# Designed miniproteins, single chains, continued (3): the designs that were tried, part 1

All scores and structures are predictions.

Each design is a single chain, and the fold is of that chain. pLDDT is the mean over its residues in the fold that is shown.

## One batch from the design tools (miniprotein)

Design m8001
Fold by ESMFold2-Fast:
Structure m8001 (fold): chain A 69 residues (1-69)
Amino acid sequence: MITEEDVVAAADEMSELANLSEEQRERVRARALAAFAEAKATISDPLKVKQAVLEAIHDAVVEEAQRAA
């Protein structure tokens, strides 16, 4: 099972690759952690929880990159 630490690390790595600001990274991190909490409450399969978190991180990074324009 992934941990909150793993979620934060993945969010920060994707944000860094997208050259997001520290403020934007905080928003991506917050969305990733919220998605992780929701997935853990609603999904019993650990692999599906991980997939949901990765999708949330990707979506958040894309949205923040668009906001930076």
Scores: mean pLDDT 81

Design m8002
Fold by ESMFold2-Fast:
Structure m8002 (fold): chain A 67 residues (1-67)
Amino acid sequence: MSVREILQVLAKYAETDEYVLSEKDAFKALMELGLSRKEAQQIINEVAVDGKVDSLALAKKAAEVLK
């Protein structure tokens, strides 16, 4: 999966800020992309700041795992 395809999935979960998700919504989006619960949680732990997740950082990490 490309970073662009991942960003399109993440956009469904973004509220007012197109590039920022809650950790909970980021986890749901990663699970929709086919990552395991362990992989999703690990990525979120690496990219989350103050309970928020940047969509671009999340998409880049997910793309590395999905290859």
Scores: mean pLDDT 76

Design m8003
Fold by ESMFold2-Fast:
Structure m8003 (fold): chain A 70 residues (1-70)
Amino acid sequence: MIELTNEALKEGLRVIEEALKNGWSEEELADRMLEIGRKYPEAKPAMIALAVRLRELGYHKAAEAVAEFV
């Protein structure tokens, strides 16, 4: 739990929140998640946590995109 609180997780959660507020398409959200994965290649635990959160919110395609970094 504590080990998942890093810069990648914080940035990813902020992007998800902005997507929800602004009604982003799943495609736009997936592209933004891929950029985060490329920016933080060592942050696999954060990518796992973000994939779980995206699935909970119904963003299945974005969750699959993030899972490619695991």
Scores: mean pLDDT 76

Design m8004
Fold by ESMFold2-Fast:
Structure m8004 (fold): chain A 92 residues (1-92)
Amino acid sequence: SLLKELYELAKKYGAKISFETIKREDALALEREARKKSEENPEKLYSVVRIEETDDSVKVAIIEVPSSLPEEKLREFNQRVLELLEKIRKEL
């Protein structure tokens, strides 16, 4: 399954991915919190990707990667994650 491929991809790159459904108004605050955590923790990079939005809620993917990951590998990881998230979105 695509979700299994996503978790296997995360494991391969030493990353963690989780999914949450939050209020739409809270999404920007969560994105800001992830940015702040990346700045305060030099060992990890945090990002939040919006997957599906409704009038009052948004489903997000929260992604944590080691900041020690080389730039080329980080770029490849991000591209593959976005491709898998797009495919998952189409299956929902």
Scores: mean pLDDT 80

Design m8005
Fold by ESMFold2-Fast:
Structure m8005 (fold): chain A 68 residues (1-68)
Amino acid sequence: SPSDKLLQQMQQVIKQLQADPQNEQVRQQGIQLLVEYQARYGELSPEQQQQGDQVSQQLTDALLQGDA
């Protein structure tokens, strides 16, 4: 589903940011994915919300690491 693809894209960006926290293009993509996740939260299944909350936190942490 589109929601499953969103979660997969968020996980992929986390891995890329862990390898290169300063990659501006990847950071922009991560921010856009977080905004999309928040906008679509009410459309997600409970399982997708549980997984997405975990992934969203990891993505946020990875982005903050690059700002230090």
Scores: mean pLDDT 83

Design m8006
Fold by ESMFold2-Fast:
Structure m8006 (fold): chain A 100 residues (1-100)
Amino acid sequence: MPTLEEVVALLEEALGKKIEVLSVSETIDEENRTKYFALKARIDGEEVEVFVGVTEADDGKSFKVVVLVKFPNGREVILYLDVELVDGKLVVTKQERKEV
């Protein structure tokens, strides 16, 4: 399962922006092999709420990552990432972005 630091790095790459983490809470759903992160963060000088679900596949080396970023103006960004562990490094193999 990825660490908070690895998840933040994946989000920075996917968004093309630096993320400053202000607070974090983590919840683990062991039955579904899913870890949830709820972040308060700063992106481009704005305080945002970021919700991340990371689901580990049965092979232990593939992950599905779903991200919801809520901006203070009511704008929302949803990211869907397919991530693989290749030679000890997390690599985004597929990315989809939706704005609401």
Scores: mean pLDDT 84

Design m8007
Fold by ESMFold2-Fast:
Structure m8007 (fold): chain A 107 residues (1-107)
Amino acid sequence: AERAAEAAREAARAASEGSNKAYEAGSIRGSMSAGVGAVAGASGYASGRSSGDGRAAAEGAETAARAARIGAKSAKEEGNEEAYKAAEEGARKAEEAARRAREAAEE
């Protein structure tokens, strides 16, 4: 459960960093989706740490990864290459963290 919680925190952090950089590059829509994902990842972390619920941590991490990916798509649709690059990096890292959270939850 602890490893799943830590991975959910990493997913939240990656989504948050991508969101902040997309916003700085001028993509409000790209930022908003990834920001929602960061909250979901943080919630998963809290559940994993306080109750030992590794499944909740994995679900939070996976939600963070999906929201970050939606943010990257929004930035790309806006034609903002800088925001898209930042959101894409955040989504990729969040997706890797979500995979690790799921693996840890299934142990």
Scores: mean pLDDT 77

Design m8008
Fold by ESMFold2-Fast:
Structure m8008 (fold): chain A 91 residues (1-91)
Amino acid sequence: MLGDPEELEKAAEELLRKAREYHEEGNLSKAASYISAAGILVAALSFVGDDEGAEKLKKEIQKLIQEIVKDNYKKVYEKDPDFTEKVLKKG
Protein backbone atom coordinates (compact mmCIF):
# COMPACT_ATOMS: atom_id res chain seq x y z
CA MET A 1 0.00 0.00 0.00
CA LEU A 2 1.20 3.53 -0.82
CA GLY A 3 0.13 4.80 2.61
CA ASP A 4 -2.74 7.08 3.63
CA PRO A 5 -4.57 8.67 0.64
CA GLU A 6 -5.26 11.78 2.76
CA GLU A 7 -1.52 12.29 3.35
CA LEU A 8 -0.81 11.85 -0.38
CA GLU A 9 -3.52 14.42 -1.19
CA LYS A 10 -2.05 16.91 1.31
CA ALA A 11 1.47 16.36 -0.06
CA ALA A 12 0.22 17.00 -3.62
CA GLU A 13 -1.56 20.19 -2.43
CA GLU A 14 1.69 21.43 -0.82
CA LEU A 15 3.64 20.74 -4.02
CA LEU A 16 1.03 22.69 -6.03
CA ARG A 17 1.24 25.58 -3.54
CA LYS A 18 5.03 25.70 -4.02
CA ALA A 19 4.58 25.49 -7.80
CA ARG A 20 2.29 28.56 -7.62
CA GLU A 21 4.84 30.45 -5.50
CA TYR A 22 7.61 29.71 -8.02
CA HIS A 23 5.31 30.71 -10.90
CA GLU A 24 4.57 34.06 -9.14
CA GLU A 25 8.36 34.56 -8.81
CA GLY A 26 8.79 33.85 -12.56
CA ASN A 27 10.73 30.62 -11.90
CA LEU A 28 9.01 28.48 -14.55
CA SER A 29 11.60 25.66 -14.29
CA LYS A 30 10.92 25.06 -10.58
CA ALA A 31 7.17 25.57 -11.06
CA ALA A 32 7.19 22.83 -13.75
CA SER A 33 9.22 20.49 -11.49
CA TYR A 34 6.75 20.85 -8.61
CA ILE A 35 3.77 20.38 -10.97
CA SER A 36 5.40 17.16 -12.24
CA ALA A 37 5.94 15.90 -8.67
CA ALA A 38 2.29 16.71 -7.81
CA GLY A 39 1.20 14.80 -10.93
CA ILE A 40 3.08 11.69 -9.73
CA LEU A 41 1.27 11.88 -6.36
CA VAL A 42 -2.08 12.29 -8.17
CA ALA A 43 -1.30 9.12 -10.17
CA ALA A 44 -0.52 7.37 -6.84
CA LEU A 45 -3.92 8.51 -5.46
CA SER A 46 -5.68 7.00 -8.50
CA PHE A 47 -3.68 3.79 -8.02
CA VAL A 48 -4.83 3.42 -4.36
CA GLY A 49 -8.47 4.06 -5.43
CA ASP A 50 -8.98 7.69 -4.32
CA ASP A 51 -10.45 8.66 -7.70
CA GLU A 52 -12.36 11.68 -6.29
CA GLY A 53 -9.28 13.16 -4.62
CA ALA A 54 -7.19 12.45 -7.73
CA GLU A 55 -9.77 14.17 -10.00
CA LYS A 56 -9.92 17.29 -7.78
CA LEU A 57 -6.12 17.58 -7.81
CA LYS A 58 -5.98 16.99 -11.59
CA LYS A 59 -8.34 19.98 -12.02
CA GLU A 60 -6.08 22.14 -9.81
CA ILE A 61 -2.99 21.08 -11.82
CA GLN A 62 -4.82 21.89 -15.09
CA LYS A 63 -5.89 25.30 -13.72
CA LEU A 64 -2.29 26.13 -12.70
CA ILE A 65 -0.98 25.06 -16.14
CA GLN A 66 -3.61 27.32 -17.76
CA GLU A 67 -2.50 30.24 -15.52
CA ILE A 68 1.16 29.68 -16.53
CA VAL A 69 0.21 29.57 -20.24
CA LYS A 70 -1.89 32.75 -19.86
CA ASP A 71 0.97 34.57 -18.09
CA ASN A 72 3.41 33.54 -20.85
CA TYR A 73 0.98 35.00 -23.41
CA LYS A 74 0.72 38.17 -21.30
CA LYS A 75 4.53 38.50 -21.42
CA VAL A 76 4.30 38.33 -25.24
CA TYR A 77 1.70 41.15 -25.16
CA GLU A 78 3.88 43.27 -22.83
CA LYS A 79 6.94 42.78 -25.08
CA ASP A 80 4.91 43.52 -28.24
CA PRO A 81 1.81 45.51 -27.13
CA ASP A 82 0.68 45.89 -30.77
CA PHE A 83 0.75 42.09 -31.28
CA THR A 84 -3.06 41.64 -31.16
CA GLU A 85 -3.66 44.81 -33.22
CA LYS A 86 -1.14 43.71 -35.90
CA VAL A 87 -2.62 40.20 -36.16
CA LEU A 88 -6.32 41.24 -36.17
CA LYS A 89 -5.81 44.22 -38.52
CA LYS A 90 -4.43 41.87 -41.23
CA GLY A 91 -6.68 38.88 -40.43
Scores: mean pLDDT 72

Design m8009
Fold by ESMFold2-Fast:
Order: structure tokens, then sequence, then C-alpha cells
Structure m8009 (fold): chain A 62 residues (1-62)
């Protein structure tokens, strides 16, 4: 995943009404994912609401 793709996903999450806290966590998770930091990616994803995770996966696999 490129940084540009990650930015597009975050912008789409904002448009879907995801909270600022979940947007920050999702942004950090995607940043860690692009850097190959699997441990921090999982940690940040575990702090997201289930609804936010479902929206994130939908945007990644759409």
Amino acid sequence: MSEAEAKTIIENLKKKGVSTENIELASEALSNYTKGNTEKTIENLSKLSEETIEKLLSLMYK
C-alpha cells in the first residue's frame, strides 16, 4: 500500500462519519503498515471500533 492510497482511505473514512479518534488511530495503523511495523499496526487496529474496522476493510478490498 502506498502513502497516497492510505491518504485516500483516511479521507473516505472521514466522509463516512468516523470519529476523529478512530481516524487518528486508523491513520497511524496505515502508516505503520506501510513501514512494515506489523506489531504497532495490530495494536492500533485493536483500539479501533468494530464499525471502523469494517469500513476500513471495505475501502481496502473494494
Scores: mean pLDDT 78

Design m8010
Fold by ESMFold2-Fast:
Structure m8010 (fold): chain A 92 residues (1-92)
Amino acid sequence: SAELLAELRRALAALAAELEPREEEILADPALAAEAALRVAEIVLELVRKHFPEAEEVLELIREAGEAARAGDLEALEAALEKLGEKLRELL
């Protein structure tokens, strides 16, 4: 977690320095603000994947649960939710 936080702070500081000359323009334009927010999200997701490879397994289980729910497959939904609960307990 300490390494993740250090890398996150460094990456966000670099992005802030890149965007600082255009800060007022970005804050005045909702589309540019949304693009800046997406870049922050991409940095966070890349660092989470790097430090917590199991996060990809959690996302896959959420996808499987969603597909089972849409299909009305209660057995598959229950199985996916049990696996998700076990994985979240391991990460906490």
Scores: mean pLDDT 73

Design m8011
Fold by ESMFold2-Fast:
Structure m8011 (fold): chain A 80 residues (1-80)
Amino acid sequence: SDRDMTIRVLERVADALADSHPEVAALLRQAADALRRGEPWEVVGDLVGQAVRSLSPAEAEQFERLVREVEEQVRREAAS
């Protein structure tokens, strides 16, 4: 499901950022937990938005690239 895929993406991105951006990682883990609890997408969007707003423009661009890479990995695993 879209929810299950998004949870895996959020957790993998959080793991990748845990050492360099621990506050961002914490917000992404909170977003994953909100999805597991069945909370609305607006709650998830707010938490992810808070994470992105804490980054510089260059860091936000790197974050977007990381998210795309992780999404491709998760989709590839789901197709296998």
Scores: mean pLDDT 86

Design m8012
Fold by ESMFold2-Fast:
Structure m8012 (fold): chain A 83 residues (1-83)
Amino acid sequence: DERWLQLMEAQFLGLRAGLSVKAGKVSQDDADKLGQEYIDKFGEIKDEAREAYEKAYAIAMESKEKAYEYYRQLVKEAAERAE
């Protein structure tokens, strides 16, 4: 399902952005700009993609351990849906 894949991509991007900001490698302003540019490409589901991105970003900003656990869960879900 294309919508599912796009929402998964938004979550991975949000997690990556949050971890990068928390590690001091990217400013929050730069992460917000890159996230917005990416979300704008989702068309009809851009609002859902933004919510998915922001949720993953918030998790990453709270804790590196929670971010890593969330990442593992997303990878597992993606693998279980693969052929």
Scores: mean pLDDT 77

Design m8013
Fold by ESMFold2-Fast:
Formats: C-alpha cells, sequence, structure tokens
Structure m8013 (fold): chain A 73 residues (1-73)
C-alpha cells in the first residue's frame, strides 16, 4: 500500500471529500487520516476520495489529509 497527501475540499453532513494530487483506482477502499484521526473512505473519482464521519466528529474544508491506499498497478 501507499499514502498521499490531500486536502478536504467539501463537507456535506456526515461525509467529506478529499482531493489528492495523484490518480487512485475508483471504487477502492481507503483510510483517510485528518487531525490525527482515521476515517473510512472510498475513491469516487481518480483524484477524489469520499470519507464518512462518525456521529459527533467534524472536519473542515482546507484541512490537511493523508489518504492510505493500495499502490496503483
Amino acid sequence: GGSTAGTVVSVEGDTFTVEVPEALPVGSAVIVEINGRSYPGEVVAPTLVRGTLPEGESVAVGDAAVVHYRAAA
């Protein structure tokens, strides 16, 4: 697996979107680390990852993220 730095670009209810600088396989499960916490996520477009927030958690647009993924073939 690998990791890449990203940035939170949107927050909608219990979901957030992170933009990453490299293309990732669409549909892949990832782990998104923001502010020292890990959240489940999925690649929804080559440079976009959607994550889900547990109840009571929040992230902000502009927050730095690290996306942990399987390395592309």
Scores: mean pLDDT 81

Design m8014
Fold by ESMFold2-Fast:
Structure m8014 (fold): chain A 98 residues (1-98)
Amino acid sequence: ELERLAELGRNAAKGAIAKAALEGKLTEEKLDDIEAELERQRAEAERLGAEAVVAAYEELLEFVRKVREGKLSKEELEEAVAEGERAAAELAKIAAAQ
């Protein structure tokens, strides 16, 4: 369950970042802020021993670095948005079932 929730959260966050990148809303300053926040959250997850959550944040940090370096195609960004939207919908269903 925690691994599934970590994967869904990671995909939802990737989608949000990819959408912002496609819309031209990610300045270097915003990317710096996102990386700093993700690094803080990764460190907290590591302190708590939440390995799946640590892995999710490490993947998000790598994704943000690829966005910053312009290494992702428009198609890859659009795929990340679609995956993120599906993940967000699934998270909403899980929340509604409780």
Scores: mean pLDDT 85

Design m8015
Fold by ESMFold2-Fast:
Structure m8015 (fold): chain A 88 residues (1-88)
Amino acid sequence: LREEAERKYAEAVELGERAEELEAAGDLKGALELYRKAAEAMAEALRAYIKAWAEETGDWELAEEKLAELDAILAETLAALDAKLAAA
């Protein structure tokens, strides 16, 4: 899980950097598509970190609560990005 989290975190960072380059070049649609992928990769990384933490501590009740919070934040973030993509 930790190794998977590290890989997904690195993927999210790379996608975010590429999105910034596209935004600077004036490709707003391309940038938003990469930001969306970065958000999904970051959520996967955070989910894996939460599960790894729960495995170490045994506190699966708190982990389930934090996973639900993460899913809500991701849904809101993706909806906002999708709205911007539709407008771009």
Scores: mean pLDDT 83

Design m8016
Fold by ESMFold2-Fast:
Structure m8016 (fold): chain A 83 residues (1-83)
Amino acid sequence: MDERRERGLRLISEAVEAAKKGDTERAYRLGYEVGLLTAQGDGETGYAFDDAARDLLSSPDPKVQEAARALIDGYNEGFRDGL
């Protein structure tokens, strides 16, 4: 099995849980790791991340929305650094 894909999906799950709890710092750090992994050639991880981020941004909780933005910022920075 593709260990990189399994790791990416696990990181997304952990990042989503952090964002749902309003943990902005952890959401950013986990998003960064997902971004790095996606830049290194795991396109499926990128699509799964986009779906998860949209769901989080649709949350009625402003703290979850704030953590979701941090998650996206981390992902974008990690993706850039991974190129």
Scores: mean pLDDT 81

Design m8017
Fold by ESMFold2-Fast:
Structure m8017 (fold): chain A 96 residues (1-96)
Amino acid sequence: SERERRFAEIGARTAEFVAYAQKALDEMRALGDAAIAAVSPEQRKALTAKLEEAERRIGEAMGRAMADPSLFPQARKEIEEAKRDLEAAVGAALAA
């Protein structure tokens, strides 16, 4: 039925979004961990805090989107912003 088809489509989009968000988290953790290993103790503390902020932002975006699938595009944007923010912090720390 059309209703069953809509539920299947929502389920597929949800699975795709979860996979995307998990991949983003894994990539950011790998980037953060590599950078933390390469910098001074003071910079390690700052980068650890930045990684924790990025993880929290993604968790919050995922939580909102899982409650309301219409928010998947907004959540993807927030995840991309969190990634860019962490990448900028890593670049700055490695350049110092």
Scores: mean pLDDT 84

Design m8018
Fold by ESMFold2-Fast:
Structure m8018 (fold): chain A 58 residues (1-58)
Amino acid sequence: SEIEKIRKEINELKKQAREELSKLFDAGDFDALKQAIETYNKKISELRKKLEELEKKR
C-alpha cells in the first residue's frame, strides 16, 4: 500500500530527525539545529499532505 509506505517514510524521517537534532544540540550549533527542525517539519508536513490526498481518493 502506498499509504503504508508514506507512513513508514514519516516514521523513518522522525527517527532521522531525532538523531540529527540530538547531534546538533550536543555540538551547540543552535542555528543549524533551528534550520534542521524547520526542514524536517516541512518534509513531514509534505508527506502528511500527500497521505491526505491519497486517502481522499478512496
Scores: mean pLDDT 82

Design m8019
Fold by ESMFold2-Fast:
Structure m8019 (fold): chain A 62 residues (1-62)
Amino acid sequence: SVEEAKEHARQSVRDALEAGGDPKLVLERMRKGIEEETEAGKLTEEERDAMIEAMEETLKEL
């Protein structure tokens, strides 16, 4: 689950940037989405933190 959440976050960031997304807007949108899903009980706090780390790591590599 945590590993799948990280994979989805990485792929979503890559897809958004390949589609011409602005890195700052992609970051803001992804953080908001992750926070909202955590508040809705769809993500655990561990999955939230892992997804945010994976997102930031992916953006540093680009």
Scores: mean pLDDT 78

Design m8020
Fold by ESMFold2-Fast:
Structure m8020 (fold): chain A 87 residues (1-87)
Amino acid sequence: SPAERARELLEEAERLLEEIRRLVEEKAPLEEIKKKLLEFARKGAEVAALTPEDDAEMQARLEALGKEVEELMKKAGIKGDEPLPLP
């Protein structure tokens, strides 16, 4: 079902966020961090497309992931004006 697919993709995005956190903490090259951020953005966009607006649990999880990735980008020195396709 779309709901099951959204949950699986969200879990993949959560795992990818933990990989990004590790790369940032280990001071990995910016290219490596940016590659994982693009993968995360693609997964997040697919989850958002599959998630109903009235699914408060899934919407809250998406909002939390967006906040966490923004904080990790700031820690990595990646500015919001850099060419990552964020809407």
Scores: mean pLDDT 78

Design m8021
Fold by ESMFold2-Fast:
Structure m8021 (fold): chain A 65 residues (1-65)
Amino acid sequence: TETYKSKEAVSAADAEKAGYPAPDGKTHVKEEYDEETGKKIKTTVKTTQLPSGNVLVDVTTVIEE
């Protein structure tokens, strides 16, 4: 099992343009199957509204064999 994490503060407009979910305090999970590697890919996205007006985007990608 491989786990990749990224955490980035972006403007609200940039987050919306990139298709990130609105900052509702919830985690959003997307599961997909990579046919080339035969592995399941689980992507978890959490967005948090910052006092600056920016949005903090936490992305966790888990690749299962």
Scores: mean pLDDT 76

Design m8022
Fold by ESMFold2-Fast:
Structure m8022 (fold): chain A 55 residues (1-55)
Amino acid sequence: SKEEILKLIKEARKKVTAAMNANKDLPLDEQIAVYNKAVEEARKELKKKIDEINK
């Protein structure tokens, strides 16, 4: 449902925020790398869960 998808999006955002907070004291270049990795992992997980809802 739309509500389930919105919940998954919120969970993905929380994971990215948590990763950034855990690494906030790193140099900027490393923080960018952490952000890119966290976003990629969040997108992969979100797509997998959305695909499961559409089965």
Scores: mean pLDDT 80

Design m8023
Fold by ESMFold2-Fast:
Structure m8023 (fold): chain A 80 residues (1-80)
Amino acid sequence: SLEEVLAEMEEVAREAEARIATAAPEELDAIFAETVERLQALWLERAPGLSPEEQARLRAHLTALLDRLVALIRARRAAA
């Protein structure tokens, strides 16, 4: 279901946020790349099973998650 996919994406994001919080600045690019790859894999696996309306909501959520992670990485780099 859409709710299950949203929950899985939030779990991936939460794991990434924890890693970003403790990582050295030089590790941040690798963590972000791994997270993007994981989220893309979830999209490719789950989006075809969703309605166009659900896909639009999932896309909006994915964009918000990526923006959140980028903001955290920028904050970490600025603090370094």
Scores: mean pLDDT 86

Design m8024
Fold by ESMFold2-Fast:
Structure m8024 (fold): chain A 58 residues (1-58)
Amino acid sequence: SRRDEIREALEALTPAAQALVLREYGAATPEEVVDRIAAMSEEEQERYLASLRALRDF
């Protein structure tokens, strides 16, 4: 599912990159980021997912 893809992308990040993403989204937990992105349009979800995957080298 899209939620699973987002969660996996977040979990693939380093702790530092994950903290940065949480701050950017104003979220306290990874689950809040998943909820925010999953509530967006399919096109928005694709863009955010690509951004998260790009951060795995952070």
Scores: mean pLDDT 79

Design m8025
Fold by ESMFold2-Fast:
Structure m8025 (fold): chain A 67 residues (1-67)
Amino acid sequence: MEEKKAEFDKLQEVALEVERRRLIDEGKTPEEIERHLARAKQAFDALKEKLLEKGIEPQQFFVPEPR
């Protein structure tokens, strides 16, 4: 269980970084970006719990393709 949570945490970190870059490209202010990312992190934390309860693999959600 902890391994899957750690993997979701890693994917969340990557997703938040991608989201930050997208918001910067959209011309959002630093304050708006931080507020958005804080809310997104809370949503991702809740989503991770639901995905773990359903037994969904992280790769099915974030689509990192297998080699």
Scores: mean pLDDT 70

Design m8026
Fold by ESMFold2-Fast:
Structure m8026 (fold): chain A 74 residues (1-74)
Amino acid sequence: VMSLEEVEALVRRIDEAVDWYLATHSPEEAAATLRGLAELLRELLAANPDQPEEVKALLEAKIAELEARARELE
């Protein structure tokens, strides 16, 4: 089980990686990568159903944010 602090650290690292990818790749490439990352996070949630509600909520929010951002890039 991940702590909320560990999930917050993961989210921060994802944000850093996304910012770097957006700075170095085309919008189309970035959109595809963000969708792929959202799918990986969805799989992570499905594989770990016993996570605390706060952890699930944070990951679900990040998935939604990544999908919304990918749509804006297209």
Scores: mean pLDDT 80

Design m8027
Fold by ESMFold2-Fast:
Structure m8027 (fold): chain A 92 residues (1-92)
Amino acid sequence: SVQPRGVVLQREGDEFVITEADAGATAADLIAAVLELQPIPAHEGRDPASLTLTVQLPDGSVRQLDPTRPLSAYGLGAGTRLRVLYVSSLPT
């Protein structure tokens, strides 16, 4: 097993706190970290880059994260608290 790179999360009930994020971290790195802390059987063994994550941000906004985009494009980084609403497969 390869240790996940880019993003470190702490789970706090229904919320996640990004404790560490590399400058080049992508939404795929965030998805991988979420699935490590909250495994979803339907997505087990799937490439995080083939998934999308829908989150609610602290301002109450809901965002669907493109796995190929940097987290900085969404204003996400160390200290961000977010709620995971769902994980979905990317449309082919």
Scores: mean pLDDT 75

Design m8028
Fold by ESMFold2-Fast:
Formats: structure tokens, C-alpha cells, sequence
Structure m8028 (fold): chain A 100 residues (1-100)
């Protein structure tokens, strides 16, 4: 697994069961984006995923999600940016031990 997926799995293990389905959704999304498994998602990796999609609405959805995850607008989504986005989206703080 990528480092980002491992971090989300750690977050899930520490989160109440009611949050597990939403965290699983983010794990699946991260696995699709982090193609080289380096724990960093780039616009190039996003474009690669988008190129496999036939539906324009799906490509637009991925672009919107990437823009929301890329909080500092540097064109790269780190594991920390992903976790900070998820904690705000589900309103549950990420424990410090998740990021190690």
C-alpha cells in the first residue's frame, strides 16, 4: 500500500466505527490517485486517472476533489494535506500518531 493509504488505515483504526465507511471511501480514492505509491499525488497522476475515464462528469469530479485536497495550491497533494482535508470533511481530528 502507499504511505497515504497506510496513514488513512491508521486513522481508521483509531476512529469510532461510525466513521469507518467514510474513511474507507477516502482510502479507495487515494489508492486510485497514488499510482506510483510514493504517498504524494501530483496533477500528472490525476491526469493519468482522468485519461482512463470515459465520462466527462467523472473527470470533472476528480479535478474538483484534487483542488479541495491541494489546500496550499502547490499542485501536489501530500499525505498530511489529505489527512487534514479528511479531518475537516468528517469533523474528526486526526491523532498525531497517524502522521508519525
Amino acid sequence: MSEGVEALERFKSLAPEEYHPIIDMYIALYEDLDVDKDGVITREELARVQSTLDEEEDRRGWETLFQQLDVNKDGVVTTEELLRYVEKAINLPVPKEVLE
Scores: mean pLDDT 71

Design m8029
Fold by ESMFold2-Fast:
Structure m8029 (fold): chain A 79 residues (1-79)
Amino acid sequence: SDTSQAAADAIKRFRELRKEKGLEEAYKEVMEWADKLDDTGVRRAARAAIAAEKGQFEGLSTVEIGERAQKAVEEVERL
């Protein structure tokens, strides 16, 4: 699906940028990329995937990772 592809592309982009620029700058740039996607469902999927991937790299618990992903989805609705 388009949402599954967007999540996969977001994770790939984040991993590539992290190698070049470090975790925080990669997170910022990939989130800015995701926010430019036209479809709201696709933006939610991309943002959730990026937030979860960052949380995993930071060593957060499964619960904390889920909370970060949910917050990233909710922020799309407030922008």
Scores: mean pLDDT 83

Design m8030
Fold by ESMFold2-Fast:
Structure m8030 (fold): chain A 80 residues (1-80)
Amino acid sequence: SKEEIAEKMKEKVREKARELGVPEEEIETIEAQIDRALAAGASPEAIKQAAVDAMGAIPEVSKEEVEELREELEEIIEEG
């Protein structure tokens, strides 16, 4: 379900962001963006893009780390 996909995406974002030293307040903001996209009826691809864009806006997160996250979130969508 989209709810399960969104939950797994939040878990993956949380894991990666914590490894990179992103403040918890910023992680909560990204999770809130995922929740807003889900509530708005966004597709799994749109929810993924919202998470990727949010992570990419954080100065501590490199482009390569954002691309790695994109791949991991795509795998979540493919697995259902």
Scores: mean pLDDT 83

Design m8031
Fold by ESMFold2-Fast:
Structure m8031 (fold): chain A 72 residues (1-72)
Amino acid sequence: APVAVERRVLVEHEGEFVDANGNRVRFRYRGVEETAADGVVRSWGEGELVVTGDGEERVFRFRAEPAERPLR
């Protein structure tokens, strides 16, 4: 059943770096953390890595599984 959300936090991280092999890596992560009236914190998110090297671009996508934890 739906529960009232007391607080919602958008989590966003992005950046670029060069890996050990000289490839340019761009990363992006976007997630949400919600604190509900039932005292449970629920989180989920998605991210991607874009690796560019030798004229090729490779995209790796990952997803954080929905997780629940008690509010501290």
Scores: mean pLDDT 75

Design m8032
Fold by ESMFold2-Fast:
Structure m8032 (fold): chain A 84 residues (1-84)
Amino acid sequence: MRFSGSSFDVTGQDGRTYTLRLGSSEVPLADTLAPGDTINLKVVFTDRTPTESREVQFSDVTFVVDADGNLREAGQTSTATLLE
């Protein structure tokens, strides 16, 4: 499997935008992403604030490939943990 980059932008539960980094991912798909495909990732999110970057921990995030070949979040079974 190939992504256009190793990072994705997602909106967290706190309404902030995070960059999703692929540390290690298990993808039960072929090399090509097709519309309607589902991807389950165990990943770490990095906060993209203009002042400084912070990491939050997520796992088991589910994405669906849309008609344009982009990833959309479809579900999340893990809790975000923010360091304050």
Scores: mean pLDDT 45

Design m8033
Fold by ESMFold2-Fast:
Structure m8033 (fold): chain A 80 residues (1-80)
Amino acid sequence: EALELVGKAFEAFNEGNYEEARRLLTQAFRAAEAAGQSVEDVLLEAGLAEEVAKEIAKIHAEKGAEAAADYLVELAKKSS
């Protein structure tokens, strides 16, 4: 489920729908927490670079799912 939600968020990024992507990423990270899954591993499986996946997982551990989602959304915006 967490990996599926990250995939949907990336689809939303491709559509320019950053609000929907943020919502889906927040749900994905909360789903990973609930399942005891590594956020870093989920992001690596979704195709993110190791450095980016580690930074987001650190933010998630320190500041929670919404902060981690916000960070990835801002990275996606800067890449546009």
Scores: mean pLDDT 83

Design m8034
Fold by ESMFold2-Fast:
Structure m8034 (fold): chain A 95 residues (1-95)
Amino acid sequence: SGYAMNLLAGYMRDAPRRGVGLSKELSVEELVKLAREHIEQGKELARQGDLVGAARALGEASVYVEAVGNQGDLDTYIELNDELGEAVDFLMEQA
C-alpha cells in the first residue's frame, strides 16, 4: 500500500536537516552503528511484511546516514547509502 511509502518519504524529506544536528552531537562511530542497526531492523521488518515498521526504521536510518555524510566520511556514506537503498528498494517491491 502507499501508506508505508508516504511515511518513508516524509522521514527522508527531513533527514538532511536532522542529520546536520546529529552530526554535531554524535561521533561517526555512533552514527554508523545506529544507521546499520536501523537498516537491519528495517530489512527484517520488511521481510516479515511489517511495511509500516520497516518504513519507520529505514526513515530513521536515513537521518543517521545523512549525519555521517555531514561529518565528511564519504566512503562510509556511500556504503551506507547503498545498504539503505537496497532495503528501500525491497520495501518498495512489497508496497
Scores: mean pLDDT 86

Design m8035
Fold by ESMFold2-Fast:
Structure m8035 (fold): chain A 101 residues (1-101)
Amino acid sequence: MADLKELLKQVEEEIDRLNEELKRAEGSTYSQADIDKAIADIKAKINEFNQRLDEIEKKYPKLTPEQQQLLQQIVSKFSAYGILGSAVVFQMALSLRKQQA
């Protein structure tokens, strides 16, 4: 299913973006507003991915074994995205705390 492959690619692209942000965050300074924005952006992206996945599943109620494997890969990448997003937010918060100490 092309739709599942497109969603997987988009999730992988967003993971790559968060990896770059994490590397930058370890050496950067952030405000509370920056942290709040990062949290909001991550939540919005997770909601977007979930909505797109739900629409694909509704369109194709019976999945082939290949489509099921792609779905499992997407779910795994969603988990990776959430973990990485949390790591970025944590590094931002740690940076803010060091400025206040």
Scores: mean pLDDT 79

